# Designed miniproteins, single chains: the designs that were tried, part 4

Each design is a single chain, and the fold is of that chain. pLDDT is the mean over its residues in the fold that is shown.

## One batch from the design tools (miniprotein)

Design m108
Fold by ESMFold2-Fast:
Structure m108 (fold): chain A 67 residues (1-67)
Amino acid sequence: MAEEMARRIAEAYRQLSAEMGEAFARAMVAKEAREIVEEKGEEFTRQVIEHLERLDPAAAEAARAAL
């Protein structure tokens, strides 16, 4: 589900940002988004990013780098 995936990514971004810094968290989110594009396609990834924008705009920005 796109919404559940977005929630998981938002939580991971917050934890990684706190523990390893924002640059590392952005890189990890971008990598996850590229993997979603490869497995599910660009349209599904856009739906994930749309939900993510409401939860954490910074995480959504990082994920858009994969598109």
Scores: mean pLDDT 84

Design m109
Fold by ESMFold2-Fast:
Structure m109 (fold): chain A 108 residues (1-108)
Amino acid sequence: MMEEKLKLIDEAIKKALELRKNKDYKTLAEGQEKVAEGKLKEAAELGGISLITYIANELTKKEELEELLKFLKERIEELEKSDEPEAKELAEQLKTHVERLEELLKKL
């Protein structure tokens, strides 16, 4: 269900920002490992934003990819309005995911 997938991504983004501000790069690395294992809920709790790629690869409907793209663009806009360097760095990383999703949409 798309709502559940967007919730996981939102949790991952919020946690990634928190961990980056605290310089907890070890927990961030553990989050990426959980994505590789397919443990998306655990990955989200550890700020594993690479779960965006995992989720995007599972989406088969154009409408779902468009919803994910819109969601990520809204999160990027919010992060770019922050004066915090960690928020801007996270926004740049999310822009890479947006570029990938736009390429996928052109092929569908």
Scores: mean pLDDT 85

Design m110
Fold by ESMFold2-Fast:
Structure m110 (fold): chain A 84 residues (1-84)
Amino acid sequence: MNIEREALISASETTALVFVFTYENGKLVRIGGAILPLEDLPAFLREEAPDFVKVYTSAELEERIRAMLDSLGIPYEIVVVEKM
């Protein structure tokens, strides 16, 4: 059975809002979420092991978020937003 997990994250200086979408054969079957301190995000992503992560964050945080995701080896897209 083909199961895929994608995480959608909104990351601020102090807090990460995370939604995990689980797809089974292309169908959305589960939505999970967490609100956690930004420093706890790496441990959370190791536990959840998403196949792909999309992060919305500020320009000031982009480098830090990129370094974190690179260290985790998870494919990602970072979207820099003007209002966080």
Scores: mean pLDDT 83

Design m111
Fold by ESMFold2-Fast:
Parts: sequence; structure tokens; C-alpha cells
Structure m111 (fold): chain A 60 residues (1-60)
Amino acid sequence: DELRRAMEAAALAEGLTPAQAQAVADSVLAHARRNGLSREEAVELARRGGRAVVANLAAR
């Protein structure tokens, strides 16, 4: 699935581990399926989700 790989790559670029990037991509894919998101919207959501996870880990 090209979309899933693009979302994982976007999350990885934000500083997540591969396991964290996969979890973000899976969550965003589920959300995209429910809400009919475009590829661009799904990738941007994964990037923002990745940033949020990194911020939460830093702020714990």
C-alpha cells in the first residue's frame, strides 16, 4: 500500500522510531478510511501525528 508507506515515511521524518511510525500510520489509515481523506490529507495528518507523539515524549 503506497499510502501506508508514505504515511510511515512522513512520521519517521518527524523523529519517530519505526514502531511508532507504523502505529501513527495505522491510526491515520483507519481515520482516512472513515472520513474519505485524500492522499495529501492522510500524509499531512501522519506528519502532524508524528510531531505530536515526539512532543508528548519530550514533555512527559
Scores: mean pLDDT 78

Design m112
Fold by ESMFold2-Fast:
Structure m112 (fold): chain A 94 residues (1-94)
Amino acid sequence: VEEAKKKALQMLEGARTLVESFRPYLPPEDAARLLAVLDEAEARIRRAKTEEELREVLEWTREQLAALSKSPDALLSSIAREMIAGIDALLAEI
């Protein structure tokens, strides 16, 4: 499970960098919500002891991002969809 956790944490760091790069172009409340979801996902991934627990965290994160992907803000919804694609790719490897 440690290798899968490492990949998941690397994905979250990439996602955080993406949000920070586009932060000036995002509504402040939506940027804060994205970062809060990523922070909670990171904490839960670090606590996961099994592949099943890791899968549950990734599925939860996907659900949070799915709500944001339906935003009327085109940039926010695009960023959320890219993050969901990354999570789906990782879930397919686990």
Scores: mean pLDDT 83

Design m113
Fold by ESMFold2-Fast:
Structure m113 (fold): chain A 58 residues (1-58)
Amino acid sequence: NDYINDVINKLKTTKKPVTLNRLWPSQLDSVIDALKKAGIKVKVTGDRLTGDVTITPV
């Protein structure tokens, strides 16, 4: 998924929150797993039922 690399690059380069919309639970898990493997600490907030979440670098 190309969007995972885009999210990782934005968090590494800008160190600002990234908002994602309408994510499936498996897509959110993939993003979190990729960030953990890249050594990026994040806080996830928002509505997991709608898939509207904000990922904030810590």
Scores: mean pLDDT 75

Design m114
Fold by ESMFold2-Fast:
Structure m114 (fold): chain A 77 residues (1-77)
Amino acid sequence: KVYTPEELAELQRRAEILRKMFSPDLEERKEGLKAFADELGIPLKEKIDSAKTQEQIDEVGIELLRLAAEKIREEAK
């Protein structure tokens, strides 16, 4: 499929969020996860803000991605 310039810009924006989500910096990871949750309307931002360790951020990130995948599947069909 051919991507429009706007679709490419959206993919780049999502790539930046993903880069932040996998950042070695805890605060950048929180920002990336919150941006992703907000974009998809998933109410997980308070859990992300409450995370204080890398393990807690990993757990919230996994749950966020699972919820995002389910929401996208429902809306795509």
Scores: mean pLDDT 76

Design m115
Fold by ESMFold2-Fast:
Structure m115 (fold): chain A 62 residues (1-62)
Amino acid sequence: SEEDIVKEALSLYREIKQAIAAGDLERAEELLNKLKSLYEKTDHPAVKAALEFAERLLEEAR
């Protein structure tokens, strides 16, 4: 369902933020790739927004 897609995107985004905060950039990249795959499958605006925020956070942490 659409609600399940939004929940998955938010869950992945939270995990990415936690990985970045822990200094685990490799884990953050793996999770970002999962979020990218979710966007490719769903083309959902909430997934796109989460992806854009996650990419920016990861770039700032490098």
Scores: mean pLDDT 85

Design m116
Fold by ESMFold2-Fast:
Structure m116 (fold): chain A 83 residues (1-83)
Amino acid sequence: MEEERRRLFEENRAAAEAGLADDQGMLGAAVSAGRALIYDPERGGRFADEVVARIRATGSAEVAAAAERTRELGREAARLLEA
C-alpha cells in the first residue's frame, strides 16, 4: 500500500508539472495536484499550494479559482479516506 501510494503521488506530481508547462494544461495540472494531495496529504498539500500559486502568477483568475476548488476537494477526499 505505501509503495503504491508513493508511486501514484509521483505520477500525479509529474502530470501536474507537465500540465503547468502547457498553455492549455493548467486546469489539468490543478486536478493532478489535487490527486497527489489524496495519496500524500503532507507532500501533496504543499505541492498543491505551490501549483495554485504558480497558476495565480499567470494572471488567470478564473483558472486560479478552479485550482482552489480542486485543491479543496482533494483535501476533503483525503480527510474522508483517513476517517
Scores: mean pLDDT 78

Design m117
Fold by ESMFold2-Fast:
Structure m117 (fold): chain A 94 residues (1-94)
Amino acid sequence: MALSPEEVEALLAEITRLLHEMESADEEEQQKLFERVLELLRELAEGLADPRVRAVVLRHIERAEASTDLEEKKRHIEHALVAAHLARQEALAA
């Protein structure tokens, strides 16, 4: 199901807020925040119109979930967000 532009904006804002909270959190709280971020990223990915872009974003989410290193999890989450933002920008330009 496609998300409205407003729902996409809200999800991106919440994900960004959680990532900022993560920078000042302890390791236990960081792991909890990563789980919330991954849940929101999956919701965002399912709302993307292009199934190929959805697959790329979901792949980065799966890599983040499979990682045992917090820095590697963060890197994969950042890659997922970049892919989602670029896809949204291209859709808005078309």
Scores: mean pLDDT 76

Design m118
Fold by ESMFold2-Fast:
Structure m118 (fold): chain A 74 residues (1-74)
Amino acid sequence: SREEIQKKILELLKEILRWIEEEKLSAEEVQKRVAELSKKLDLPEHVANVLLEYAKDPEVARNFAKWYLEEAEK
């Protein structure tokens, strides 16, 4: 369902923030982990591709993840 997909996206975005802010991983490392976790979570291909696109730039990825998580809490 769309709601289950949204839960998986939220989980992945929380991990992206952790990897960037706490572990200070490079964009290349974050992209690899996003690809791996997307496969494990069985995210739709088009959703995984969007997340990978944002993960190319750590600042873009961080800002997107924060925005999405804040919107989900409303």
Scores: mean pLDDT 80

Design m119
Fold by ESMFold2-Fast:
Structure m119 (fold): chain A 72 residues (1-72)
Amino acid sequence: DPDVEELLALLRAGRLEEARAYFLSLPEERHPQVFGALLLRLPLDGETIVALAELFREDRAAAVDALAALLA
């Protein structure tokens, strides 16, 4: 998924505002699928956890929708 790969690249580079802007620019129906894929593909390390927390600090809807997508 090219959107997931782009977001992973931005997050790994520490470009958190650009990653957030890219994610929010995607069609709303893509948000839970892309966020869910990021959660499944990212390692559980401190750097990744901090990056995800900063990315989604103001995007409550995306976080809720991602949880729903993971349950599907």
Scores: mean pLDDT 66

Design m120
Fold by ESMFold2-Fast:
Structure m120 (fold): chain A 66 residues (1-66)
Amino acid sequence: SSQIQQTQKKVTELLGKVSEALDQGDFEKAEQYLEEGYQVVQQSSPEAQALLQPRLDGLRQSIEDM
């Protein structure tokens, strides 16, 4: 499960950057970091995708609802 652990760490770091960008009102940077997160998840295992995709989807929806 080292692949899943590495993917989780990378996605967590990107989600942190999204939150930081949103706190600064930088929606363009927030979208860029979110897109990077999707790319990381898409390149990962089906198990990692099932675990992490909903987190990205929820955050994207929150941004779109703003």
Scores: mean pLDDT 83

Design m121
Fold by ESMFold2-Fast:
Structure m121 (fold): chain A 79 residues (1-79)
Amino acid sequence: MSEEELRAESLIALGRMYLSIASRPEVRDEDLKVPTKIIKELVEMGLREEAAKLLEEMVERLKDSPVAPELEKLLKEVK
């Protein structure tokens, strides 16, 4: 595994781990900083499809949150 591949897998794993703790009805703007950064880093690495998949999981799990529209906007930018 290359350093770039390891970084990508680590970012995806961290994003999924964050979803487990951030899946609540009340999500603050600060709670989105980490997943937003992970998505942007994946896109910068050329992993747009993986970023979109992770972001779709975020939108589904946080759909009842007031921050869902912001995540949907980011998903449209990634797709």
Scores: mean pLDDT 70

Design m122
Fold by ESMFold2-Fast:
Structure m122 (fold): chain A 81 residues (1-81)
Amino acid sequence: MPSFKELVERAIKEKNEDEVIEELLKIIEKLEEESGIKIPEEEKEEFKKKLKLILELLRSLPKSTSNEEKEEKWLEYLKKL
């Protein structure tokens, strides 16, 4: 299965907010199945809102910002949540 880092890299390249969120939710659902831990749907909806905010912050960065810089910023924002 692709690592979380690989998913982040694809998400940044595609820059489609809704597709990025859906792919991340699918990975979370697979982790739930593998770990046996169930995340409530309310928490998943909250996570979607937080991801949208992170993606808005990433889109506010200059277009000259490298993909590596965008990836580092996105991971930093996720850590602060």
Scores: mean pLDDT 65

Design m123
Fold by ESMFold2-Fast:
Structure m123 (fold): chain A 109 residues (1-109)
Amino acid sequence: EEKKKKEKEKKFYEDAKNMADGILANAKDAKEKSGISDDAVKKVQQAADYILQAGKDPEKGDEYLEQANKAITDALKLLGKNKSPIAAQKGSAIAVLVAGATASYRIYK
């Protein structure tokens, strides 16, 4: 019983870390290629941090992932003000990664 819980916690942590790393990479690429605002970058970084916190403390995962979804919603609005196709593509990739973290948490829970 203890082994199964630890394996689920480890898998969710690894998924959360991978999704957060992907979010940060897409934010960096969007900044370098499309010049997204520092406010948009900050909101994306906040979303990635909340996903990592969910991975580290999965008992509070619902709270952290709700905050991550709020931060990414704000970030996507800021990215939408940048008329670059690159910003739109990177925003879509970031949204998929946040959804992936939420799906991984539902499997863990």
Scores: mean pLDDT 82

Design m124
Fold by ESMFold2-Fast:
Structure m124 (fold): chain A 58 residues (1-58)
Amino acid sequence: KAEEKAKEFYKKYKPKEVRIEAPVPSGLNYFDQIRRARAEAEKMAEVLKKMGVKVVEL
């Protein structure tokens, strides 16, 4: 789960600020994968934000 990944990331790295980046797809068949990755990153960002980490979207 995204929440579990976010907590483990915070525990391991203890970041003060996190940037969310989604790679730009070079082909149409990658759009769905990018969309899912962004959705997971947004959920992780929400958890990190509640834990006091500054989140910046790029």
Scores: mean pLDDT 66

Design m125
Fold by ESMFold2-Fast:
Structure m125 (fold): chain A 59 residues (1-59)
Amino acid sequence: GAASAATVAATAAADLRAAGASEEQAKRWGNQVGDAVAAGDYARARELGREAGEAALKA
């Protein structure tokens, strides 16, 4: 089903936390992804998710 921007942000933050990101970093990245989804900019949301995933893996 279609997820709300808030649900997308929360899910992204949880996944980043599981990957080793800090709570503060995961929250900031999750909010940015959620904002992009809310704006309909799915290309930016995908790019932000990829960058956040790379950052989490380096943590």
Scores: mean pLDDT 74

Design m126
Fold by ESMFold2-Fast:
Structure m126 (fold): chain A 81 residues (1-81)
Amino acid sequence: AGEFRVEPVRTEDPLALARARLAALGATPTAESEEEDEEENLLASTVVGVGPDGSRVVVGVVVNKETGEGLLITLVLPASA
């Protein structure tokens, strides 16, 4: 049905990683955003797309700006949800 996955990652470019994951899932991008949290020293990038089956795909990558260490979050929602 749907998918929810959290994966540890290390990257200097969270937006590029989020885009690559969305493309690997065969999804067509519809929106993207990038946010910096200076208080928590985090960089967050989110890409939203539509899968070939009409599912909604959301890929988020949140990393620590100093280390590049963080999480890649994949959410796939069925078209009927």
Scores: mean pLDDT 84

Design m127
Fold by ESMFold2-Fast:
Structure m127 (fold): chain A 80 residues (1-80)
Amino acid sequence: MEAVIRELEALGLSREQAELLVSAAVTALVAGRVPSEETLATLGQTHAGLSPEQAEAAARLLMERREELEAYARELRAAT
């Protein structure tokens, strides 16, 4: 997931903020839930301290990388 984290950092997120959002998205997918862009943006604002603009951009990026996140979540589910 390093590539996705680096793309989030390019949007102005800290590494901690990027890792929090990636972890939240992957955790939802491992649990069999597809997170919405709105849910991820809200999480970014409330838990990562992102501005509304940063949160929307980060959430959109995560949804654009959904197939990569789903592949990683599938590997984690197989290991558990």
Scores: mean pLDDT 82

Design m128
Fold by ESMFold2-Fast:
Structure m128 (fold): chain A 97 residues (1-97)
Amino acid sequence: MTVTIEVLAIAPASDAAAVAKAREQIEQLARTMETEEGAEVSPIREARALLPSGEELVGFSVRIRTPESQADAVRARVEALMEAWGISGIRELPPEA
């Protein structure tokens, strides 16, 4: 089966430099996974969320599709890159039925 891993980078909307860095990190991760690991990577999705405090966040996400047999290696690679860059948003999505 195919496994989908979602990666998310979040920054305060008020901090243009942090937003630019979050986008650059997700673009670099997507490029690395496509070129070095041969994974299928979705287009980058941008979303915004308003916190109860009144602060607005910008999130950038990609979905990485990999065969189940390679999922552990792909997840370990993604986690290593995210830890090195200080990104903390990763989750594995259930396979589509």
Scores: mean pLDDT 73

Design m129
Fold by ESMFold2-Fast:
Structure m129 (fold): chain A 62 residues (1-62)
Amino acid sequence: SMEEIEKKAEELRKQADELLEKDLSPFNVTKAALLYYEAGKLFGKEKQSEAMIDFQKRLKKL
């Protein structure tokens, strides 16, 4: 269901946010970006490129 997809996406984004809160090393930033990308991918291929924009928005809020 859409609710299950959104819940999985939230779990991935939460893992990414925890990495970014730990430190902003290039390694953690890269891992967090990949987790955001994977979360976007759950909504279909169209959302994969948009996931990087969402990640950049998150970084600006830190």
Scores: mean pLDDT 75

Design m130
Fold by ESMFold2-Fast:
Structure m130 (fold): chain A 65 residues (1-65)
Amino acid sequence: MAKEKGDEYYRKGLEALQKGNYKEASDYFNKAHQYYLEAGDKEKADEYLLLSTEAFRKYVEKQKK
């Protein structure tokens, strides 16, 4: 089910963040966003898109420093 897959990718994103793998975290949060969008939960989809964007921003910042 789309919601359950979204929750799985959200958890994988959190694990990647804890390991400092910001790009991987961004990719996982983006997949969570896509699954929640497919499920019709736009509010959670938007939240996970924001998390994906923040993780990618951390990745870019780490590359610049």
Scores: mean pLDDT 82

Design m131
Fold by ESMFold2-Fast:
Structure m131 (fold): chain A 63 residues (1-63)
Amino acid sequence: SLKKRALEELVKKATDMGKKMQEAAKRAAENPETAETLYFEAMKEQVDEISKAAAEKKEEVER
């Protein structure tokens, strides 16, 4: 059961990351001065976060 929940949460995170990219684009329209930094940081954070989430879920399931 723990494995199934971990997988479902990971899928949910992936969906949220897609929305985060869209939100970053909207923020760029509101804040052109920081648009570039905000967008690139969001992209980098997504890559790091999905990698970290995978590691954390693996550890949680193993315990």
Scores: mean pLDDT 70

Design m132
Fold by ESMFold2-Fast:
Structure m132 (fold): chain A 85 residues (1-85)
Amino acid sequence: MFSEEELEKIILSALEVIEEYGSKDAKVTTKEIVERLIEIAKKKGLSEEVLKKIEEAGKEVIKKYGEDKEVTVEEALKEILEKLV
């Protein structure tokens, strides 16, 4: 279970990914979305333990959709966040 502060930083990191792509409906590869989410989460000061959990959730999402398959930023982020709860 994440702390309230950790969960807030994870959500803010996901929102920043959406802002960088300009829309929640933007289509990009699952790998790119996962890599960018982890990078932003690191910048927001999330611990290595939390980052590792995000990375593992991201790996499962990449396996589900395929590394090179384009999905909406919203779909990928929802799947990652669901695995973290």
Scores: mean pLDDT 81

Design m133
Fold by ESMFold2-Fast:
Order: C-alpha cells, then sequence, then structure tokens
Structure m133 (fold): chain A 69 residues (1-69)
C-alpha cells in the first residue's frame, strides 16, 4: 500500500542520514542497522506488516545501507 511504501522510504531516509553524519563507516553502518531494524520491528508489531513484506524490507534496507556505507 502507499502507506507502507512511505514507511519504507522513511526508513531508508533515516539510514542515509545516519550514514551521512557518521564519518566512521563501521560505526555508521552499525548505527543505521540498529535504528532501522528497531523501527521495522515496531512497525511489524503496531501495523501488522506481513512476514513476507518484513523479510523483503530487511533485505532491501540492509543492502541499501551496505551500498551507502
Amino acid sequence: SAALEAEHARLLEEARAILERTPDKVRGRTLALMRVMAELTQLIIEKGVPDEVAQRWRQELEAAIDALA
């Protein structure tokens, strides 16, 4: 849905912002992963994101963070 797509985009933007402001690449990657995974867990609990969608988002977010770090 459009609402879920907006949440995914928001998580990617948060990860990008963390990486951009954190000069140390290892620390930046760790902080970005911790932040977006915590928020994704919250979305699964509160909005009932399906397991298939959640698994896909975990992979996409992790890959995006790795590409930006």
Scores: mean pLDDT 79

Design m134
Fold by ESMFold2-Fast:
Structure m134 (fold): chain A 99 residues (1-99)
Amino acid sequence: GIDELLRVGERSAENVREAIVRGAGPEAEPLAEELRRELVEAMRKLAEDPSGAKEVSDAIGRVNQWVNDLGLPVMDEASVGVGLIGIAVSKQGLLNELK
């Protein structure tokens, strides 16, 4: 049911947080945690609709695609700042798609 999908969605959001921190380092943690929280909130709002199961399932797919498309390698010190800006811009596009 929808509760199982929301648990999968929460795990997908946590995987996004972990991937960002792993790739960009500990300085990315505030950005990564903000995105995790926003993704969980967006999915919970989608779950309130009559077609919420479909919307949450689609949102999980979009989140997983977004993380794969970012291709987050471990960044060197010189690229971390540029990488964080890129992640911040890209996450806003993802959040807009989930609304």
Scores: mean pLDDT 75

Design m135
Fold by ESMFold2-Fast:
Structure m135 (fold): chain A 92 residues (1-92)
Amino acid sequence: GPLEQAREEAIKTIERALEEVEDPVLRKALETALEVVRDPNATPLDLEIAEGMLGIALGVGKLTGMSERDLRAVEEALEAVRKYLDALKASQ
């Protein structure tokens, strides 16, 4: 269903971002988000925290001049996590 599809897309998008992103701070935020998305016991609050951490990492990256390629990969991961969070909230 839509929830399972959104979760699968979030996992795939974060995994692709981890293949492309070289910055260790952005990689750590992505790894943390991946653990949350993969956890079958993750709550909406856990996903909101992961979304917030990705958003902060992205904001810091933009302010400090991190590569546009790395920033784009993180933006795509953030959008996928948001979509999964919205689907999860709608399912509860």
Scores: mean pLDDT 87

Design m136
Fold by ESMFold2-Fast:
Structure m136 (fold): chain A 107 residues (1-107)
Amino acid sequence: MKELIDELIKVIDEAIKALEEGRPRLTPEQQALADEAINFLKQARDYLKKARETLSEEEAKEVAIDIADGVIETLRYLREHVEDPALQARLDEFIKKLEEIKEKLKS
């Protein structure tokens, strides 16, 4: 369980890095969307880390599932609104990994 939350945090960190690296290739409007997503992902990561350290295993699992859903929705929205093919491919990869982690958390 704790290992799955750590894996979720790692994927979020990789997504933040990919968005930061891709940002210079985006239009100003798309950069604003990326900045909003990066801010949300950083807050999600910090909340996951706190939940992992302070909540029961069952409560931390529920929080992790809810956060995974929020992150997946955020990345899907970005994917539909950015026109950089390299970033779109990276976002698709992260969405797939997050969905796989979410299913393992639900088991």
Scores: mean pLDDT 88

Design m137
Fold by ESMFold2-Fast:
Structure m137 (fold): chain A 59 residues (1-59)
Amino acid sequence: LSPEQVKIIERLVLESGLPEDEQKALYLAILEELSAEKDKNADVEKLAREVIERYKASL
């Protein structure tokens, strides 16, 4: 991940409004999803938002 992509992910996690423990779990979940993504042209912000939405729905 580029520094710019990391900054986007961190911002989205902070903007989620979740407690710090959940934010840490969410950040790791986003990194795992990105590690599994084989498409180099994938939109990192879009993937992060989808992971956040799915995570919140699971609470």
Scores: mean pLDDT 77

Design m138
Fold by ESMFold2-Fast:
Structure m138 (fold): chain A 59 residues (1-59)
Amino acid sequence: KEKKIKLLKENEEILRKIIAREAARLAEQLPQAEVDEWVRRVEEQLKKMVEGQLKEIEK
């Protein structure tokens, strides 16, 4: 089960890089506020995913 937690952290690391790339791309076309909102939503989804997985592992 600790192995699954390691995979979650690995995925978070990968997603952070993807988010950074997309945020930079979007910032060229959109106001910073729009980019921040998009990042906030994606981060919230990541939290839900990790939280859900942790709950499933501990159940």
Scores: mean pLDDT 76

Design m139
Fold by ESMFold2-Fast:
Structure m139 (fold): chain A 92 residues (1-92)
Amino acid sequence: MEVKLEQTHYLKVDGKIVKVKVTGTLSNGKLDITIEAPEEVPAGTKFKVTVYQNGKKVGEKTLTIGPDRTASGTIEGVESGSKVEIKVEPVK
């Protein structure tokens, strides 16, 4: 079964607080994540995405914002039917 997630995160990037949109689609144990960053976030900015279920870390990925201000990646081993918690952190 396909499950869609949408979250808003407020992150500090280059000393400025930016509003980042995170969307996810969970299907067959795979969580496809897309980060949409505002215009003030430069291309090449990296975000570490960590996924938790039942308080336990399931996986992490570092995603790099492209010239279209998006970054996408897949995290495997995500269980259907359990709450998905996503943490996003800028990396230097």
Scores: mean pLDDT 80

Design m140
Fold by ESMFold2-Fast:
Structure m140 (fold): chain A 86 residues (1-86)
Amino acid sequence: AKELVEEAERLVRMAEAHVESAENALKLGNKDLAIASAEQAIRLAEEAIELARKAEDEYPERSRELIERAEEIIKRAKRLIEEAKE
């Protein structure tokens, strides 16, 4: 269970980095890179949610925090994809 929480934290950090890359790419006018980075952030965040849910019984507070952070990343990434597509 600790390994699941640690892996979920790692995936959330990677997803955050990909959202930041997507935001930067969009600011530079690289819409294709923005979409690709945002889609990668969504995949990593969704995997983090699954791992955090599996750890919820042993680490309820940490799992909840990770799920909330991952859900926020997914929301940000989806907005970036829509902005890039117009």
Scores: mean pLDDT 88

Design m141
Fold by ESMFold2-Fast:
Structure m141 (fold): chain A 74 residues (1-74)
Amino acid sequence: MVEVVIRGTPEAIARVLQRIHEQVPDAVEALDPEKAATTGELRLRVDEASVPIVLKAVEEVRKEGYDVTAEVLP
């Protein structure tokens, strides 16, 4: 598993999580989900094979007009 940081509004982060859950429900673990409401930052542990799916979910939510980005940590 790798760590992915999602940054955006709480609504945007919720939409990203919904898309991830629909596509790869068992491949993602949210770390400190409460921080997304206060900081606009959500940390996820993602299975390496599912990282492209997570990044695509973020891109799709962003294309819907939501302010959201993702970064894969080294």
Scores: mean pLDDT 76

Design m142
Fold by ESMFold2-Fast:
Parts: structure tokens; C-alpha cells; sequence
Structure m142 (fold): chain A 62 residues (1-62)
């Protein structure tokens, strides 16, 4: 899931994979910390269509 999400975000934004992954992890951490609420439909996190389980796994990355 991590590799697929990073590749999708890289294609969507044009950012290098390491930068795309860092942004994805940080946004996933924020969303999980807020109890899975307040996700903007315009955010790249919403556009990727990730499940809450996948978002929790991303938030747990080092």
C-alpha cells in the first residue's frame, strides 16, 4: 500500500517519491490524531481514496 500510495501521489503532484511519502505520512498522522475527522475533500489524502486502516499504517511509519 505504501509504495502504491507514494507512486499515485507522485503522479498526481509531480513531487519526488521521498517528498511525496513524507507529505503523505504527515497528513495521515494529522488525520488519525484528529480521530479520522476533518478530512478535506480537496486534500491529496482524500483524492487517493485510502481506507482508515491504510491511513493508520501510513501514520505508523517512522
Amino acid sequence: IIQQATEALTKLTGLPPPVALQLLVMDAREYVANGFTGLSPTSFLAQLGLTNEQLQLLAALP
Scores: mean pLDDT 70

Design m143
Fold by ESMFold2-Fast:
Structure m143 (fold): chain A 79 residues (1-79)
Amino acid sequence: MRKERIKEWLLKQGVSEEEAEEILKSMNEKELKAVEKIMEMVEKGEDELTILKEGLLIAGVADEADIKRLEELMAKAAA
């Protein structure tokens, strides 16, 4: 499941299990799909900002508001 993959990735970044679940609950299915695409691009070694934008565009479900929400999620996981 997308949520499971994202949760595992967040845990690897040092996010607590409780926080990861709250983040997943706050996101729509379209946003979760976009994050999954972005995670795959991270594995390929792309720049963080490029990954955010291209991942959302590849998913074909994100607008600028979706990008900002995902940007907050990624920044929180990376910080």
Scores: mean pLDDT 68

